Designed miniproteins, single chains, continued (2). Designs and how they scored, part 50

Each design is a single chain, and the fold is of that chain. pLDDT is the mean over its residues in the fold that is shown.

## One batch from the design tools (miniprotein)

Design m5719
Fold by ESMFold2-Fast:
Structure m5719 (fold): chain A 98 residues (1-98)
Amino acid sequence: MKPRTVTIVEDSAGNVSVGFMVGEGSFTLTIEAPEGAKITVTVSVSGDGELETRVTVLDEAGNVLAEASLVGNGTAEAVFTAPAGVTKISVKVEQRKL
C-alpha cells in the first residue's frame, strides 16, 4: 500500500488546518498563528512501514520552532507556543525511504 500521511494543525484559539499526502515527497502547510497561541501539529502515517516522516515547523524567517519524526506507521505530535512577532508558520512534512 502506498503511504498516506495526514497532518492536522490545531491552535488554542480553535483554528484547525489539515493537509494530506500520498506516497513519498514533501508538502508545506502555511497557517496564520495568533501570538502566544498553543499550536499542536499531529501527523498520522499509514500504509508503508519503511518510510521516515519528518515534520519541521518554521517561522517566516526559516527558524525551526518544533520538530517531530517517526519511522513507519504511527502518529507523531509536535506542540509549541507561537513566539512574539510571529504571525505565520510553515509546517513542512517530508517523507522518504530509509
Scores: mean pLDDT 77

Design m5720
Fold by ESMFold2-Fast:
Structure m5720 (fold): chain A 87 residues (1-87)
Amino acid sequence: SEEIKKQFIENWNQLSPEQRRQFAMVYASRLLLLGKITPEQAEELIRVADDPEKTVELLEKLGISDEEFEELTQQLARIVASQKKLG
């Protein structure tokens, strides 16, 4: 969904560059452990973490399901909400 992609980008942009790289690293590691991506693809996910549009494009090319993409968007929203709740 285009709206889910927009929400992902908006939530991603609420994170600092360091938080985006850390999130990308953790997620890439999970995908590697599940055998869903190669080490080279994992490195690319981390490399493009500073560019939300490239991150979305890469996730789509890797065949991440709509359900998984929604879960990622929700995880990002939770992180953003937690930061605002702490003041």
Scores: mean pLDDT 79

Design m5721
Fold by ESMFold2-Fast:
Structure m5721 (fold): chain A 83 residues (1-83)
Amino acid sequence: STLEEVAKAWEEVVNTDNTSVTLTAEVTADGVKTTVTTTLTNKNGTLTLDTVTVSEDGVVTRRSQTYENGKLVNESEEVTTLE
């Protein structure tokens, strides 16, 4: 499952310094194809989770979460639509 793949990648990144793992999944719902790209990065103990969701109908969602010492220190989300 997608959640299991994300959990496994998170465990690997958390335990390995200066490592980045990217997971890409495609989901089709109600005829609309959406591509989800998740990048997990560990840089000297700082963990970053970046998710980019691109819908074929032109919706782009970008989400970023940064963790330091197990605490969420930064979170952002941006949604844009193409006309």
Scores: mean pLDDT 76

Design m5722
Fold by ESMFold2-Fast:
Structure m5722 (fold): chain A 97 residues (1-97)
Amino acid sequence: MAPKDIKVEVVSADEKSAVVRVTWSSDTPGLYRVEVEYENLETGEKKFAGEAVAPSNSSVDFELKDLKPGSTYRVKVTVTNLNTGEKSEPAETTFTT
């Protein structure tokens, strides 16, 4: 089963950086890959924040760097079950620098 109930929280943001926290629901034990992309909605510039591997019922924090002041960003998160290869639907949030 694909990971579900993916929650993306902006835990801090300033004019040039932000930290986002990703949590997800899983009833399947094992390792999950979390991938985070962010996009400047004014310019259309996309950047990959990184990936992390964590067990079920974990939270993972990602730092978003090189942000433009006064911009609105969309954060897109995908979680993959590494035992099955199933990917979640992307979860999204937005914030303003």
Scores: mean pLDDT 80

Design m5723
Fold by ESMFold2-Fast:
Structure m5723 (fold): chain A 76 residues (1-76)
Amino acid sequence: MSREEREAILEELAAFLEANPHATLEELQEKVAELLGVESVPKEAVHLFLTAATLYRNGQRELALEALDEALRLIE
């Protein structure tokens, strides 16, 4: 996955959280599954995607990419 593709995922997740400030982890799990084209996402990965999106929203792009890479490793 390219840096541009990873940043696009972070941008989409950040936009989702901005539009849905009361979103549940279950709703975030569904959004991540949709974006990645996978059937399911483990709960541990969902927490890392939430961390990555939050870091991205705070302007911490490099840390956000590191958290995203760890989340993607859990999906295999």
Scores: mean pLDDT 84

Design m5724
Fold by ESMFold2-Fast:
Structure m5724 (fold): chain A 74 residues (1-74)
Amino acid sequence: MEELAKKAEEAARRAAEEEARRHGIDPSTVLVGVDPKDPRKVTVHVLVPAPEEVRRAIEEAARRAAEEVVDKAQ
């Protein structure tokens, strides 16, 4: 489970960073975490002010990436 959660977090972080970059947000200001017992549960915090639409896009990108990793492992 720990390795799966680590892979999901890595994928979610990469997707969130890419999406943030597209909106002109510094990817280093995006914090991504996954629940080790449920790696489909992704939490995203953007440390800089961002419009709700942009935050939603970053969260969706992270969630999709984590879900893809979990689905492939199961």
Scores: mean pLDDT 80

Design m5725
Fold by ESMFold2-Fast:
Structure m5725 (fold): chain A 63 residues (1-63)
Amino acid sequence: VSEEELYEAVYRAYKEALEKGKSEAEAVQAAVEEARRLTPVLDDGAKQALVRAISKVQEEHEK
């Protein structure tokens, strides 16, 4: 799985959870679960993609 694919999947999972009215903690859990589904081992690249995707959604949610 590429870092780009992981980023997109995490971005969608986090955004969708927030749109459904879930808390930030629940949205983060959904994003982490999606990342682990695509890559069972969270290496440094996967962790970086997670942080990037979550930060981007939070930035967009703030306006």
Scores: mean pLDDT 76

Design m5726
Fold by ESMFold2-Fast:
Structure m5726 (fold): chain A 82 residues (1-82)
Amino acid sequence: SKLLEENLRIAERELRELRREAEERKAPEEIRRAIEEAEAYLRKAKKALEEGKEEEAMRYLIFAEASATLARMRLWVLEKEE
């Protein structure tokens, strides 16, 4: 699906920005690990899509978004702690 391909590109772009913010903030290993997990799931999603396994690709995209959301939430808490 072209829509799934576009959603994957958006997720990759958002994750790159998240990694950049985490690096600027010198985020703890736990946050960096969550970002790495999201990146790994995005790679699996891309491979599944290339193989025509759209359900697998969607599943991995959901896992990537979950890990990225967790990282964003933890980074947000870090930013709010003065």
Scores: mean pLDDT 86

Design m5727
Fold by ESMFold2-Fast:
Structure m5727 (fold): chain A 85 residues (1-85)
Amino acid sequence: MEAVRQAVLDAALEFLRDYAERRGAEILSIEVKTYENSVEIEAVVRLDGKEEKVTIRAALHDGQIIVIGESESGEVLGIERRPLA
């Protein structure tokens, strides 16, 4: 159970870092909320001199970790599926 929570958190954090690198964004702050089988990360990133809020949700579903990134306006920034190793 603890190993699953860590894997889900790691997937969400990796998604945030990959997103920031792809967009040329700087990560300014991260707030992590942990649930039974999911995590939510609320991050503030700086894109082209502007601060934006992004929310990343990751959950275990049928042996896979599903990660979804959303903008403050609800735009989907990306969806990734990762196998639980």
Scores: mean pLDDT 81

Design m5728
Fold by ESMFold2-Fast:
Structure m5728 (fold): chain A 86 residues (1-86)
Amino acid sequence: MKVEAQLQTEQVGDQLKVTGTATNLTEQLGVSFVIKTKEGPVTAAMAQLKKGETLVASATLPAEDAIGAQIYAGGRLVASLEAQKK
């Protein structure tokens, strides 16, 4: 699938900021940004993207609650990140 997606994390104290970016290079499709938490998945953003459009979304949550993040485009996983404890 021709969607360019990336996930970034930034920890500030006990909070984790997760930023997802997805650019659609194909025909219009739905994109969802999902945060995986210890309580289950939470949809942080959803958009219908036309060709050439970009979704940029951020979510902030307690770092202890975050286990990962995912971006789905057209029902397919296009980016995935596990929250790393270092």
Scores: mean pLDDT 79

Design m5729
Fold by ESMFold2-Fast:
Structure m5729 (fold): chain A 76 residues (1-76)
Amino acid sequence: MLSEEAKEQTIQSLKEGAERGDKAAEEALKAIEEGASPLDASAIYTGERTKRVSSLSREEREARIAALEAEAAARA
């Protein structure tokens, strides 16, 4: 649940990410500068990070898929 304090922290985290060259944080910060809410900026940040996961190395993606398959196998 987002409080006023959590919104401030979100903006601070986005600024740090943008300073490091994080594209997701940069896009989210642009939205805030244009007047978007921190909640909307958080959605943009998550979307960009999801794209990165899809762009991860084959081995990293396979490791995550294997973890999910292991969880499913534990139920079977």
Scores: mean pLDDT 66

Design m5730
Fold by ESMFold2-Fast:
Structure m5730 (fold): chain A 120 residues (1-120)
Amino acid sequence: DEEERRRLLERLRELSRRFEEAAGRLAEAYEAGDLETVKEILTELYEEIAGRKPPESYSPEEILELIHREILRTLFGLDEETAEEVVRLRKEGRSAEAAEIIERALRERLHLSSEELGEW
């Protein structure tokens, strides 16, 4: 459906904007060695995506993994096993293979070309 596709694209663009804004704050906090602020920013991003708080015991790295899995599952429509595979591939430095899985899922869900995907 064209209306559904448009709404999904608008949500992805808004999420990209929020990540760009957060990236500046994350870089500043990380350079300052302020890991508490890094965790706070990642917690805010997770709540925005998942609608719930991560466990307080989680490290910044664990919260980042939760963000990745939630995005893959809820926005990209990947099943749990495929989302875990993408996260694993990225951890192993196999980013090209992870990107190919994501691009395939987005093409199927949004009927987008590679050119349109590069625009985001």
Scores: mean pLDDT 73

Design m5731
Fold by ESMFold2-Fast:
Structure m5731 (fold): chain A 63 residues (1-63)
Amino acid sequence: EEAEERILAAYDAGLASPHRSGPTRAANAAHELGFDITPAEIEAAVKELGDPREAIRRLLERQ
């Protein structure tokens, strides 16, 4: 329902999985919700901001 919460939950689930990265799972969730966000963009934003929640929020604000 809340795009930010769903994408962040996917990111966290990806970090907990040894065979799938947080950025990849978050980007897949964003695409399912209708946002054009790539795994590379999520990874770059998380590295820049240091907080996955803030990174995802900023990418959604850009859309």
Scores: mean pLDDT 76

Design m5732
Fold by ESMFold2-Fast:
Structure m5732 (fold): chain A 117 residues (1-117)
Amino acid sequence: SEEEEVEKLKKEILEEYEKKYGKPTEKQKEFIEALSKFIVRVKLNPEEKETLLEKLHKLLEERLKGKLSDEELELLKAQLEYVVENPSPEKAAEFVGLLDEMELVEPVTESIKEVLE
């Protein structure tokens, strides 16, 4: 089921994150759950991929305007799309680490959650 695939991917990303960066915070765990749900939704519903990514990109633009340059925002969108299209627990864990360094975990989590509701 979708729920079982989400739980499996979430556990794999959490394991890779802990191996590379140590124990994830509650906010990082919430992000990993949201990202896992988004990746699995796109995988199981490829016809929705373009619409879901367009909605996510628009929400990221709205939430991150004034915090990121246009170039940084486009790079973030490209990296997120890459992780979604090429789901690897290792690459997803590295993406969580990158967002943490940029202080973007919370606004990206909220954007993904809004797209999925």
Scores: mean pLDDT 88

Design m5733
Fold by ESMFold2-Fast:
Parts: sequence; structure tokens; C-alpha cells
Structure m5733 (fold): chain A 65 residues (1-65)
Amino acid sequence: MEVRREGDTEYYDFTGSPEEAGEFLEEQVRRGQERGWSVEAEIERIVDPDGREIYHLRVTLRVLP
């Protein structure tokens, strides 16, 4: 997981299992709602040769206007 801050915006990058990705996204949405910030998410699903699913998420949190 990588966290980057630029002014009033926070960027989060996460890679993990479908369950881990879902929990991570839910936590970021909850944090955004608690702070009154907008939440934007980009999700990529990858299946490795062994059939294992991996999710890559980029979540952006920023102050609402």
C-alpha cells in the first residue's frame, strides 16, 4: 500500500486479494464520509496463471467544495 498527499488530496494505492481489496475500499469510503470528503476509486482485477484473483485499487480522497 502506498499513500501520497498533495494539498487537500490523499491518494492510496493497494494490491491484494478480493476480500482485502473490499475491506480496504470500505474503510476508505467510511473515512471519507466521516471527514465530509469525496471518494473516488479505480479498480483493476488480475487473474494469475493459477487462477488466483488479485485486485489493484487506486483510491482518491479530497475535500468537497
Scores: mean pLDDT 76

Design m5734
Fold by ESMFold2-Fast:
Structure m5734 (fold): chain A 77 residues (1-77)
Amino acid sequence: APLLTPEELLDHARYLIEQAKKLVEKGTKEDIEKAKIYATGARQLVDAAEQYGADPEEVAELRKEIDEVNKLIEKAK
């Protein structure tokens, strides 16, 4: 199976965060549910990257972005 480096895991997490933000902007119930899935996936990728030695500063930054997206998701419900 293809293995991702910590940097590639963070890049994938950044992509999922961006997709979640776009879905929140659309604001339909289906889009909000998809945004939640993407935000959850991003969190899992960031957690995995941290376990494999990713930069703690980048990890902390992405966790803050995920928290902000989650706040927007909760407000949009």
Scores: mean pLDDT 85

Design m5735
Fold by ESMFold2-Fast:
Structure m5735 (fold): chain A 100 residues (1-100)
Amino acid sequence: MLEKTLQDAITYAKETGDPSALVGAARIALQLGRYEEAIELAEKASKSKNNEIRARALEIRGRALYQLGRYEEALEDYKKALSLTPSNRVIQGRIKNLEK
C-alpha cells in the first residue's frame, strides 16, 4: 500500500538523513497526489552535493509544482535539473511540453 510505503520511506529518510531516501519518499508522495509533501521532501533532497540526486529532486519538485498549476516554477526546476543532467530525455520532454 503506497500510503504505508510513504510513511516507511519518510521514517527511513529521517533516520538516515540520506538524500536518496528523501528522493524516494518525494516520488511516492507525488504518486499519491500529496504534492505539497512531495515539494517539501524534494526541496530537502535538493540540498545534496550529488548532482544526480539534486537533478532527481528538482524533477520531482517540478512535477509536483506542475500538478498544482505552478507552471513557471515547474519549468524553472526542470531547466535546473536538465543543466545537472543534460542527456536526460525525460526532462527535455517535460520542458518542451510546458513551452509548447
Scores: mean pLDDT 81

Design m5736
Fold by ESMFold2-Fast:
Structure m5736 (fold): chain A 59 residues (1-59)
Amino acid sequence: SMDELKKKKEKKEMKDRAIKGKDALTDTLNRGKDGLSQEEKDNLDHGIDSLTKTAEKNE
């Protein structure tokens, strides 16, 4: 049905956004190295974990 196709599309879009967001935060963490505070690193790790779980939920 069209509703099932819409739900699949929405899940795919949420997954794609979560993956892109995770990649962006991972790149920020890797590029930041010693320039980031421990709090900033912890916040990035938390964001990466949250986006990973979002991507898994929308698989």
Scores: mean pLDDT 80

Design m5737
Fold by ESMFold2-Fast:
Structure m5737 (fold): chain A 61 residues (1-61)
Amino acid sequence: MTDEEAARVVKAAKKLIDYADEQGIPLDLANKAFQRAYEKAPPDATADELFEMAKKELEKL
């Protein structure tokens, strides 16, 4: 993983954690949703795209 890829993943994760906290969603579910999104995401996905994919995975949990 490049430094840029690591930075994107961290940024997306922080956005998801903040979103989950605001919505009263347990951190455990947020982590599961993020993992699923990361596994499905294209290698060049932006932080915002990864965050949106993670939100969609949260809707399924």
Scores: mean pLDDT 78

Design m5738
Fold by ESMFold2-Fast:
Structure m5738 (fold): chain A 57 residues (1-57)
Amino acid sequence: MIYKVELDKPVEVHPGDVLETSSGKKVRVLASDGTTLYVDEPLKVGEKVNGYTVKKT
């Protein structure tokens, strides 16, 4: 399943990258565009991913 999230600042990642949340959860990057990130696992507003903050899901 594809989840769209909005981050607090532009993200520099590539499709296929695996990011880790502050809770230790791993998510795979499917696509990115500016502050928008598409991942294979759901994220919560306020969660940290590689220093980025999820602002909207």
Scores: mean pLDDT 81

Design m5739
Fold by ESMFold2-Fast:
Structure m5739 (fold): chain A 90 residues (1-90)
Amino acid sequence: MTSDDIQELLAKFFENLETDIEKAIEYFKKLVDMLIEKIGLPEVAKLLAETALSRELISEEEAEEIKNLKTKEELYEFVEKIVKKLYERY
């Protein structure tokens, strides 16, 4: 798996949310790991916060908190929470 466009990869994650939630979670965790290795945790957290905010899943204040996450575990918790919220919505 490669990452040339982070926004495109996130879009694919959201597409999988509607068809296969378990695969979407697994795909996203792998994506996060790969992106952290390439661009660093702060940039990945920022992208995730901005995307969740644009979809009205979190507040602007929560987005700022997420942008400051320092561990993969915290980021994975956020991903699982958002995935479950999106699944319940659709």
Scores: mean pLDDT 71

Design m5740
Fold by ESMFold2-Fast:
Structure m5740 (fold): chain A 95 residues (1-95)
Amino acid sequence: HMQEMQERADKLRELAEKVREIADKAKQVNPKTGELLRKIAEALERAAEAFRENPQQGRDELSKAMELATKELTEAARIPEGADYAREVARLLNE
């Protein structure tokens, strides 16, 4: 039970790190795409920290992160160089 919440926090942190890696790669190709994806990584990092402290706060921050991700991924997908990176991040967000 407590191990499950810790595991969720750890997995969200790993997910945020993966998204940040993709954002860094995207930034080298298109700086705007990199910034959009970096915002998603930062939101996921906040959700991971919230889950460590309180599952309800974690769920609330995750909901905000997913809403932000939908918005930023939609914008990034409109950028030709960003489309592949947006798809990769969307694939990672399938939990």
Scores: mean pLDDT 79

Design m5741
Fold by ESMFold2-Fast:
Formats: structure tokens, C-alpha cells, sequence
Structure m5741 (fold): chain A 88 residues (1-88)
């Protein structure tokens, strides 16, 4: 099944593009370790400290994807404001 995962994040400091890319790379690696395919991703800066991340994944377990994304972002200093999963 293919799912769109949308995450709204907030940082204490202005979001640096390179730091965000490093976190997305960590998420991609953790997803691949669980046999989940990351098909596409994008992000949009909503303000200096807020961003929207969109991930397109192929998985049978969207709740595991949600958990991996949320925990990885939190481990890297981001506050997860919301996370939603939509079946495509």
C-alpha cells in the first residue's frame, strides 16, 4: 500500500536546510532497515522555526512509519506538532 505522511515540526532555533536533510536521511535509513520503501519526500518552510515534511512510503504498516518518523525527529531536537497518514 502507498501512504502519504504529513508532519508539522517546530524547532527552538531557525531551521537549517542541511540539518533537516540530515534528519530526513536518518529517517530514510531507519525506514529501509524495516523493509519500508521511501518513494518520495518534500518539505516546506512555514516560518523560520516551523516546517511541513511530506513523505510518500510503500508499507503494510503505516503506524510503524509514523512511529519511526516521530521518534527520529524528536531524537534530533524537533518538536512534532502533528503527524497525519493518508492512503493513496
Amino acid sequence: MIYKVTVLIEAEEPIDYNDLLKVLDKIAKKLEEEGIKLLDWDFELLSEKKAKITLIVETEDPELVKKIIEETLKENGFKVLSISVEKL
Scores: mean pLDDT 85

Design m5742
Fold by ESMFold2-Fast:
Structure m5742 (fold): chain A 90 residues (1-90)
Amino acid sequence: SEEFWRQAVEQARLQLKRLEEIVKKAEKENTKEALEEALKKVEEFRAELEQLIELAKKNNAPQEALDELEKLLEEVEKLGKKLEEKLKSL
């Protein structure tokens, strides 16, 4: 249903906001341990989003929902790359 996919997208957006907070805290601590822990959380959420996108495609979710989930995946990928670059600079 359209409402199901709207809720799924909204939940994913909330998870991304929480993840962004975790990443910012790790960046402030600026330790390998904190950055690696944040990167692990980024990779876990990336995997969850990839599975959700596959489920959306399989269930013919509205194109708008699929586009939003793919956009969220791109944002998570950017967070991962930033953390990886920061880890290399330590």
Scores: mean pLDDT 89

Design m5743
Fold by ESMFold2-Fast:
Parts: structure tokens; sequence; C-alpha cells
Structure m5743 (fold): chain A 81 residues (1-81)
């Protein structure tokens, strides 16, 4: 699924994240979003926005533009569902 790909990309970014506080926040947000998807619940837009902003910020900090493009692609697919 689009969400599974987005989660995989987020986990790769988390693994590369050197800032401990940002890494912990990313893990927490990914866990909250994953729990909603696995429960078959809609993802609250405010939660998804917080998650995406932090993932995008981390990818930009890593200068990982290829992963950023894929993150944006799969995020759009998740929102279109």
Amino acid sequence: SAFEKLAELAEEIIAKESNEGRREQLRRLLEEVTERVEAGEPIPLDLFDKFMKLVVHAALTLKDYETLEEVVKYAKEVLAS
C-alpha cells in the first residue's frame, strides 16, 4: 500500500536522523499514524500534517532529495485514498 511505502521511507529517515529529540518525535508520530491505519481508522489531518512536516524537515536536513520526492509522492496517494 501507499502507506506501507511511506512508513518504510520514514523509518529510513529515522535511522539516519542524528538529533535524538527529532528521532523520538518522528518515531512517536509514525507509531500514532500506523496504529490508526492498522485499526482501519481515518488518519486525523492534524496528525498527518505534523508527521509529514517533520519527515520533510528531516529529509531536507539530510539533503536526501530522492527520498523526499518519494515521501511526497506516497503522502499524496495516502491522502487520495
Scores: mean pLDDT 85

Design m5744
Fold by ESMFold2-Fast:
Structure m5744 (fold): chain A 78 residues (1-78)
Amino acid sequence: MSNEDIINWFEQNAQRILNAVRDKVPQDLLQQLQQEYQDSLQWFRNNKDSLTPQQLLSRAIGSILRMIGMVIQYQLNQ
């Protein structure tokens, strides 16, 4: 799996999360999810040519889990 494949996997799955929750979460939480997405995209741009696929995959999975965790935490507080 190339670094580009990992970044594309992250983008697709982060966008699916954002699309799934867009009309179901408060605006402030949606902004936090968008910020996590943008921070990870910036990190990939800065590191894609200098780090291993394993390091990029770790960041991608970690970011997706953080986004999911934010949504779950919101639902548990309802």
Scores: mean pLDDT 87

Design m5745
Fold by ESMFold2-Fast:
Structure m5745 (fold): chain A 61 residues (1-61)
Amino acid sequence: MDSVRNRSMVRRNMVMRYHMDDPDGRRSMMVFDMSMRSDDPDDSRRMYDVGVDMMRRSMTR
């Protein structure tokens, strides 16, 4: 838990990099992937749920 702050900063930086690539498609994938490995229960749960829902709807519809 020493790198909690580092993880949060890296996550923000990574989101910015992917946002420039493809905010529409990549963002949903990025949010989902980040949420899965994230350590934030509240934020991770919200983003994970949205990411999973968006991915499932986008893939299966």
Scores: mean pLDDT 51

Design m5746
Fold by ESMFold2-Fast:
Structure m5746 (fold): chain A 80 residues (1-80)
Amino acid sequence: SPFEKVLDKEVTPSQLVAMAEEALKFGDGSIVYLVGSNGATSGVVIKPGDTPESIAQKLLDEAERLELQPPFRFRVFKPV
């Protein structure tokens, strides 16, 4: 696999900004997912200029659109 899973944690929506801050430490090209009981968001690719707030907002918008249900998991994959 061209990607390594580096983070997989149960989260609440209120924790997403803090988890996105942790995800940014893995650097550009890393992919972030929010996983619910009924599916997952599309992967959010970390790009130059992304903030914890911008990543969290993208995940929340996608989760709302998909009607994603708890429990939620936050997953990060980095390129190898």
Scores: mean pLDDT 87

Design m5747
Fold by ESMFold2-Fast:
Structure m5747 (fold): chain A 73 residues (1-73)
Amino acid sequence: EIAKLSERAREALRAVAEILLKDPENLDAAAEALQAAPLSPEEAEAVVDILVSEINKTGDPKKAAELILERLE
């Protein structure tokens, strides 16, 4: 859950969501941002789980990114 993420994981999730909001098909840039973040494997998995769950729920990566950014604020 977003509220239980570390500040570092929240920042990584924000960066990925911002990329997908701008270009929902640019998965390479999203993956690069996640890899550049100094996250533990558990933190990275939690970020991916939240992203995938939201995309599956909305069926739209851009809408998923909008909702994730709203929940991070």
Scores: mean pLDDT 80

Design m5748
Fold by ESMFold2-Fast:
Structure m5748 (fold): chain A 87 residues (1-87)
Amino acid sequence: MSLEEKAELLLSMAIALANEASLVLDPATVRRLVALLQELARAIAAGDYERAKALFLEMLDLLREETAGDEERLALIEQLEAKVRAL
C-alpha cells in the first residue's frame, strides 16, 4: 500500500469509529473524539502520517476507557489497534 492509501484507510477507520461511538457514548466523550478526529484529518492534510497514526491510537485509548465491560466493543478496538500498528 502507498502512504496515501494508508492515510485514506486511517481516516476512513477514524471516521467510522467516531460515528459508531456517537451512537452509544455521552456527548462530552463524543466531543473529545471529534476533536481528535479533526486533528487527525489536519495531520493527514499536512502529510504527517505518523502524527495521524498517533492521534488514531489516542482515540482508541479514549474509547477503551469508556468501553470497559463491553467485551465485543473492546475486541473491535483491539482489532483496529492491531490493523493501525501494521500500516
Scores: mean pLDDT 80

Design m5749
Fold by ESMFold2-Fast:
Structure m5749 (fold): chain A 87 residues (1-87)
Amino acid sequence: MTEEELEEYAKSARAAADIVAPRLPNLAQGLREAAETIKEDPSAIDRAASLAGQAVRQGLTEVQPYLDVLTKERDEEAKKRREEILK
């Protein structure tokens, strides 16, 4: 993996953290830690990947209620649109 590729992975992790931070602060924190690990030691890609995986696992406990609400709203919107199209 090149230094440029590692920088791009770190940038992607930070961007993902910024997107989820308002609703999923634990996931955002873990993604930021993964990005910093890559920046401090590019050879620590395995550790950064492990931290990102742990952050996702922790985020699932805080995101599950929001995913349930979003899935319910999306299914309800899809049903409503389907009923409108069939008329």
Scores: mean pLDDT 65

Design m5750
Fold by ESMFold2-Fast:
Structure m5750 (fold): chain A 65 residues (1-65)
Amino acid sequence: SAREARLRELRAELEAYEAAGVPVPEALKDELIELMGLDAAEAERVRAMDAAGLIGLIDHELERL
């Protein structure tokens, strides 16, 4: 699906940020929040996550598909 393909693309981008040791851009977090259909409380948790945490979140969502 387009959603699954985009989640895999975002995961690859997050791996690059993790490898570089730089903060994840807010725009990438906002896209992930929208793509996963998260509520305001879930969105705030995502905004506090680092690249490793966000990769884990995507992996969990992909396994649930």
Scores: mean pLDDT 85

Design m5751
Fold by ESMFold2-Fast:
Structure m5751 (fold): chain A 103 residues (1-103)
Amino acid sequence: SDIAALERELKLNPEDVELLIQLGQEYYRNGDYAKAIEYYEKALSIDPENLRAKRNLAKSYAKLGDYDEALKLYEEAKKQFPEASIGIDERIEEIKKRKEEAE
């Protein structure tokens, strides 16, 4: 997607959670994980229980090597959405393994 087009749309609708998540996803796809984090954190400031934003935020922190923050976010998501727990448990185990390999 065109980041500039999404940013123009967000200027008209600055608290649109879906647009914030879409911008985060575009920056993530481009490898700008720090910028992705900013947009996902803004989405969560508006909708604190948004599972998609929380999972994407955890994924972005993991890409930056911030495994502790990624694990915290996945554990929070698992507690809030038990029906997603199997998929989240697989992500948690992957992050724990990467953390051990980095230390």
Scores: mean pLDDT 87

Design m5752
Fold by ESMFold2-Fast:
Structure m5752 (fold): chain A 72 residues (1-72)
Amino acid sequence: APLSPEELAVLLALLSAYPNPVSVAEIAERTRLSPATVSRALRRLEARGLVRRVAPGRYALADPEAALARLR
């Protein structure tokens, strides 16, 4: 299934910071989405294997090649 617009925005924010992890608050600020929306999108992306939680509230790309393929 394709990514939702919110999932795509969150994934782009993670790609722009790669390889560094980013917090939910940083993603919310950059995407102009609520922290709750960002958290839901991150859980969906984690379930897809595209991102991983590295610390409470902090996420990094798990598979940057797969993430880039979703944007093409």
Scores: mean pLDDT 84

Design m5753
Fold by ESMFold2-Fast:
Structure m5753 (fold): chain A 95 residues (1-95)
Amino acid sequence: DKEKRALEATARLLEEGVRMLDEAIKDPSKAEEAQEMLEGAAEVLEYLSKYVPLAKEAAEAARRGAKAASESKEAVEKERERLRRLAEEARKAAE
């Protein structure tokens, strides 16, 4: 099922984004790596949005997370929580 696989991939990308932002919160030297990962994830999520509408919202959230990584710890924490919620929604939708 293409939709189920797209939702599972969406969840995995968002979960990795959350981990990268969590690392950036603890170690600012990880911020650039988190930004690059999330920008790459957003491109993949835009592709997946052809199969599942949730992936489009996830791509926008990933881009916000990438931007937040270069701004402040508070911005990172806010966008990390958004990515976490979308990952949970994608996991539930894939079941």
Scores: mean pLDDT 86

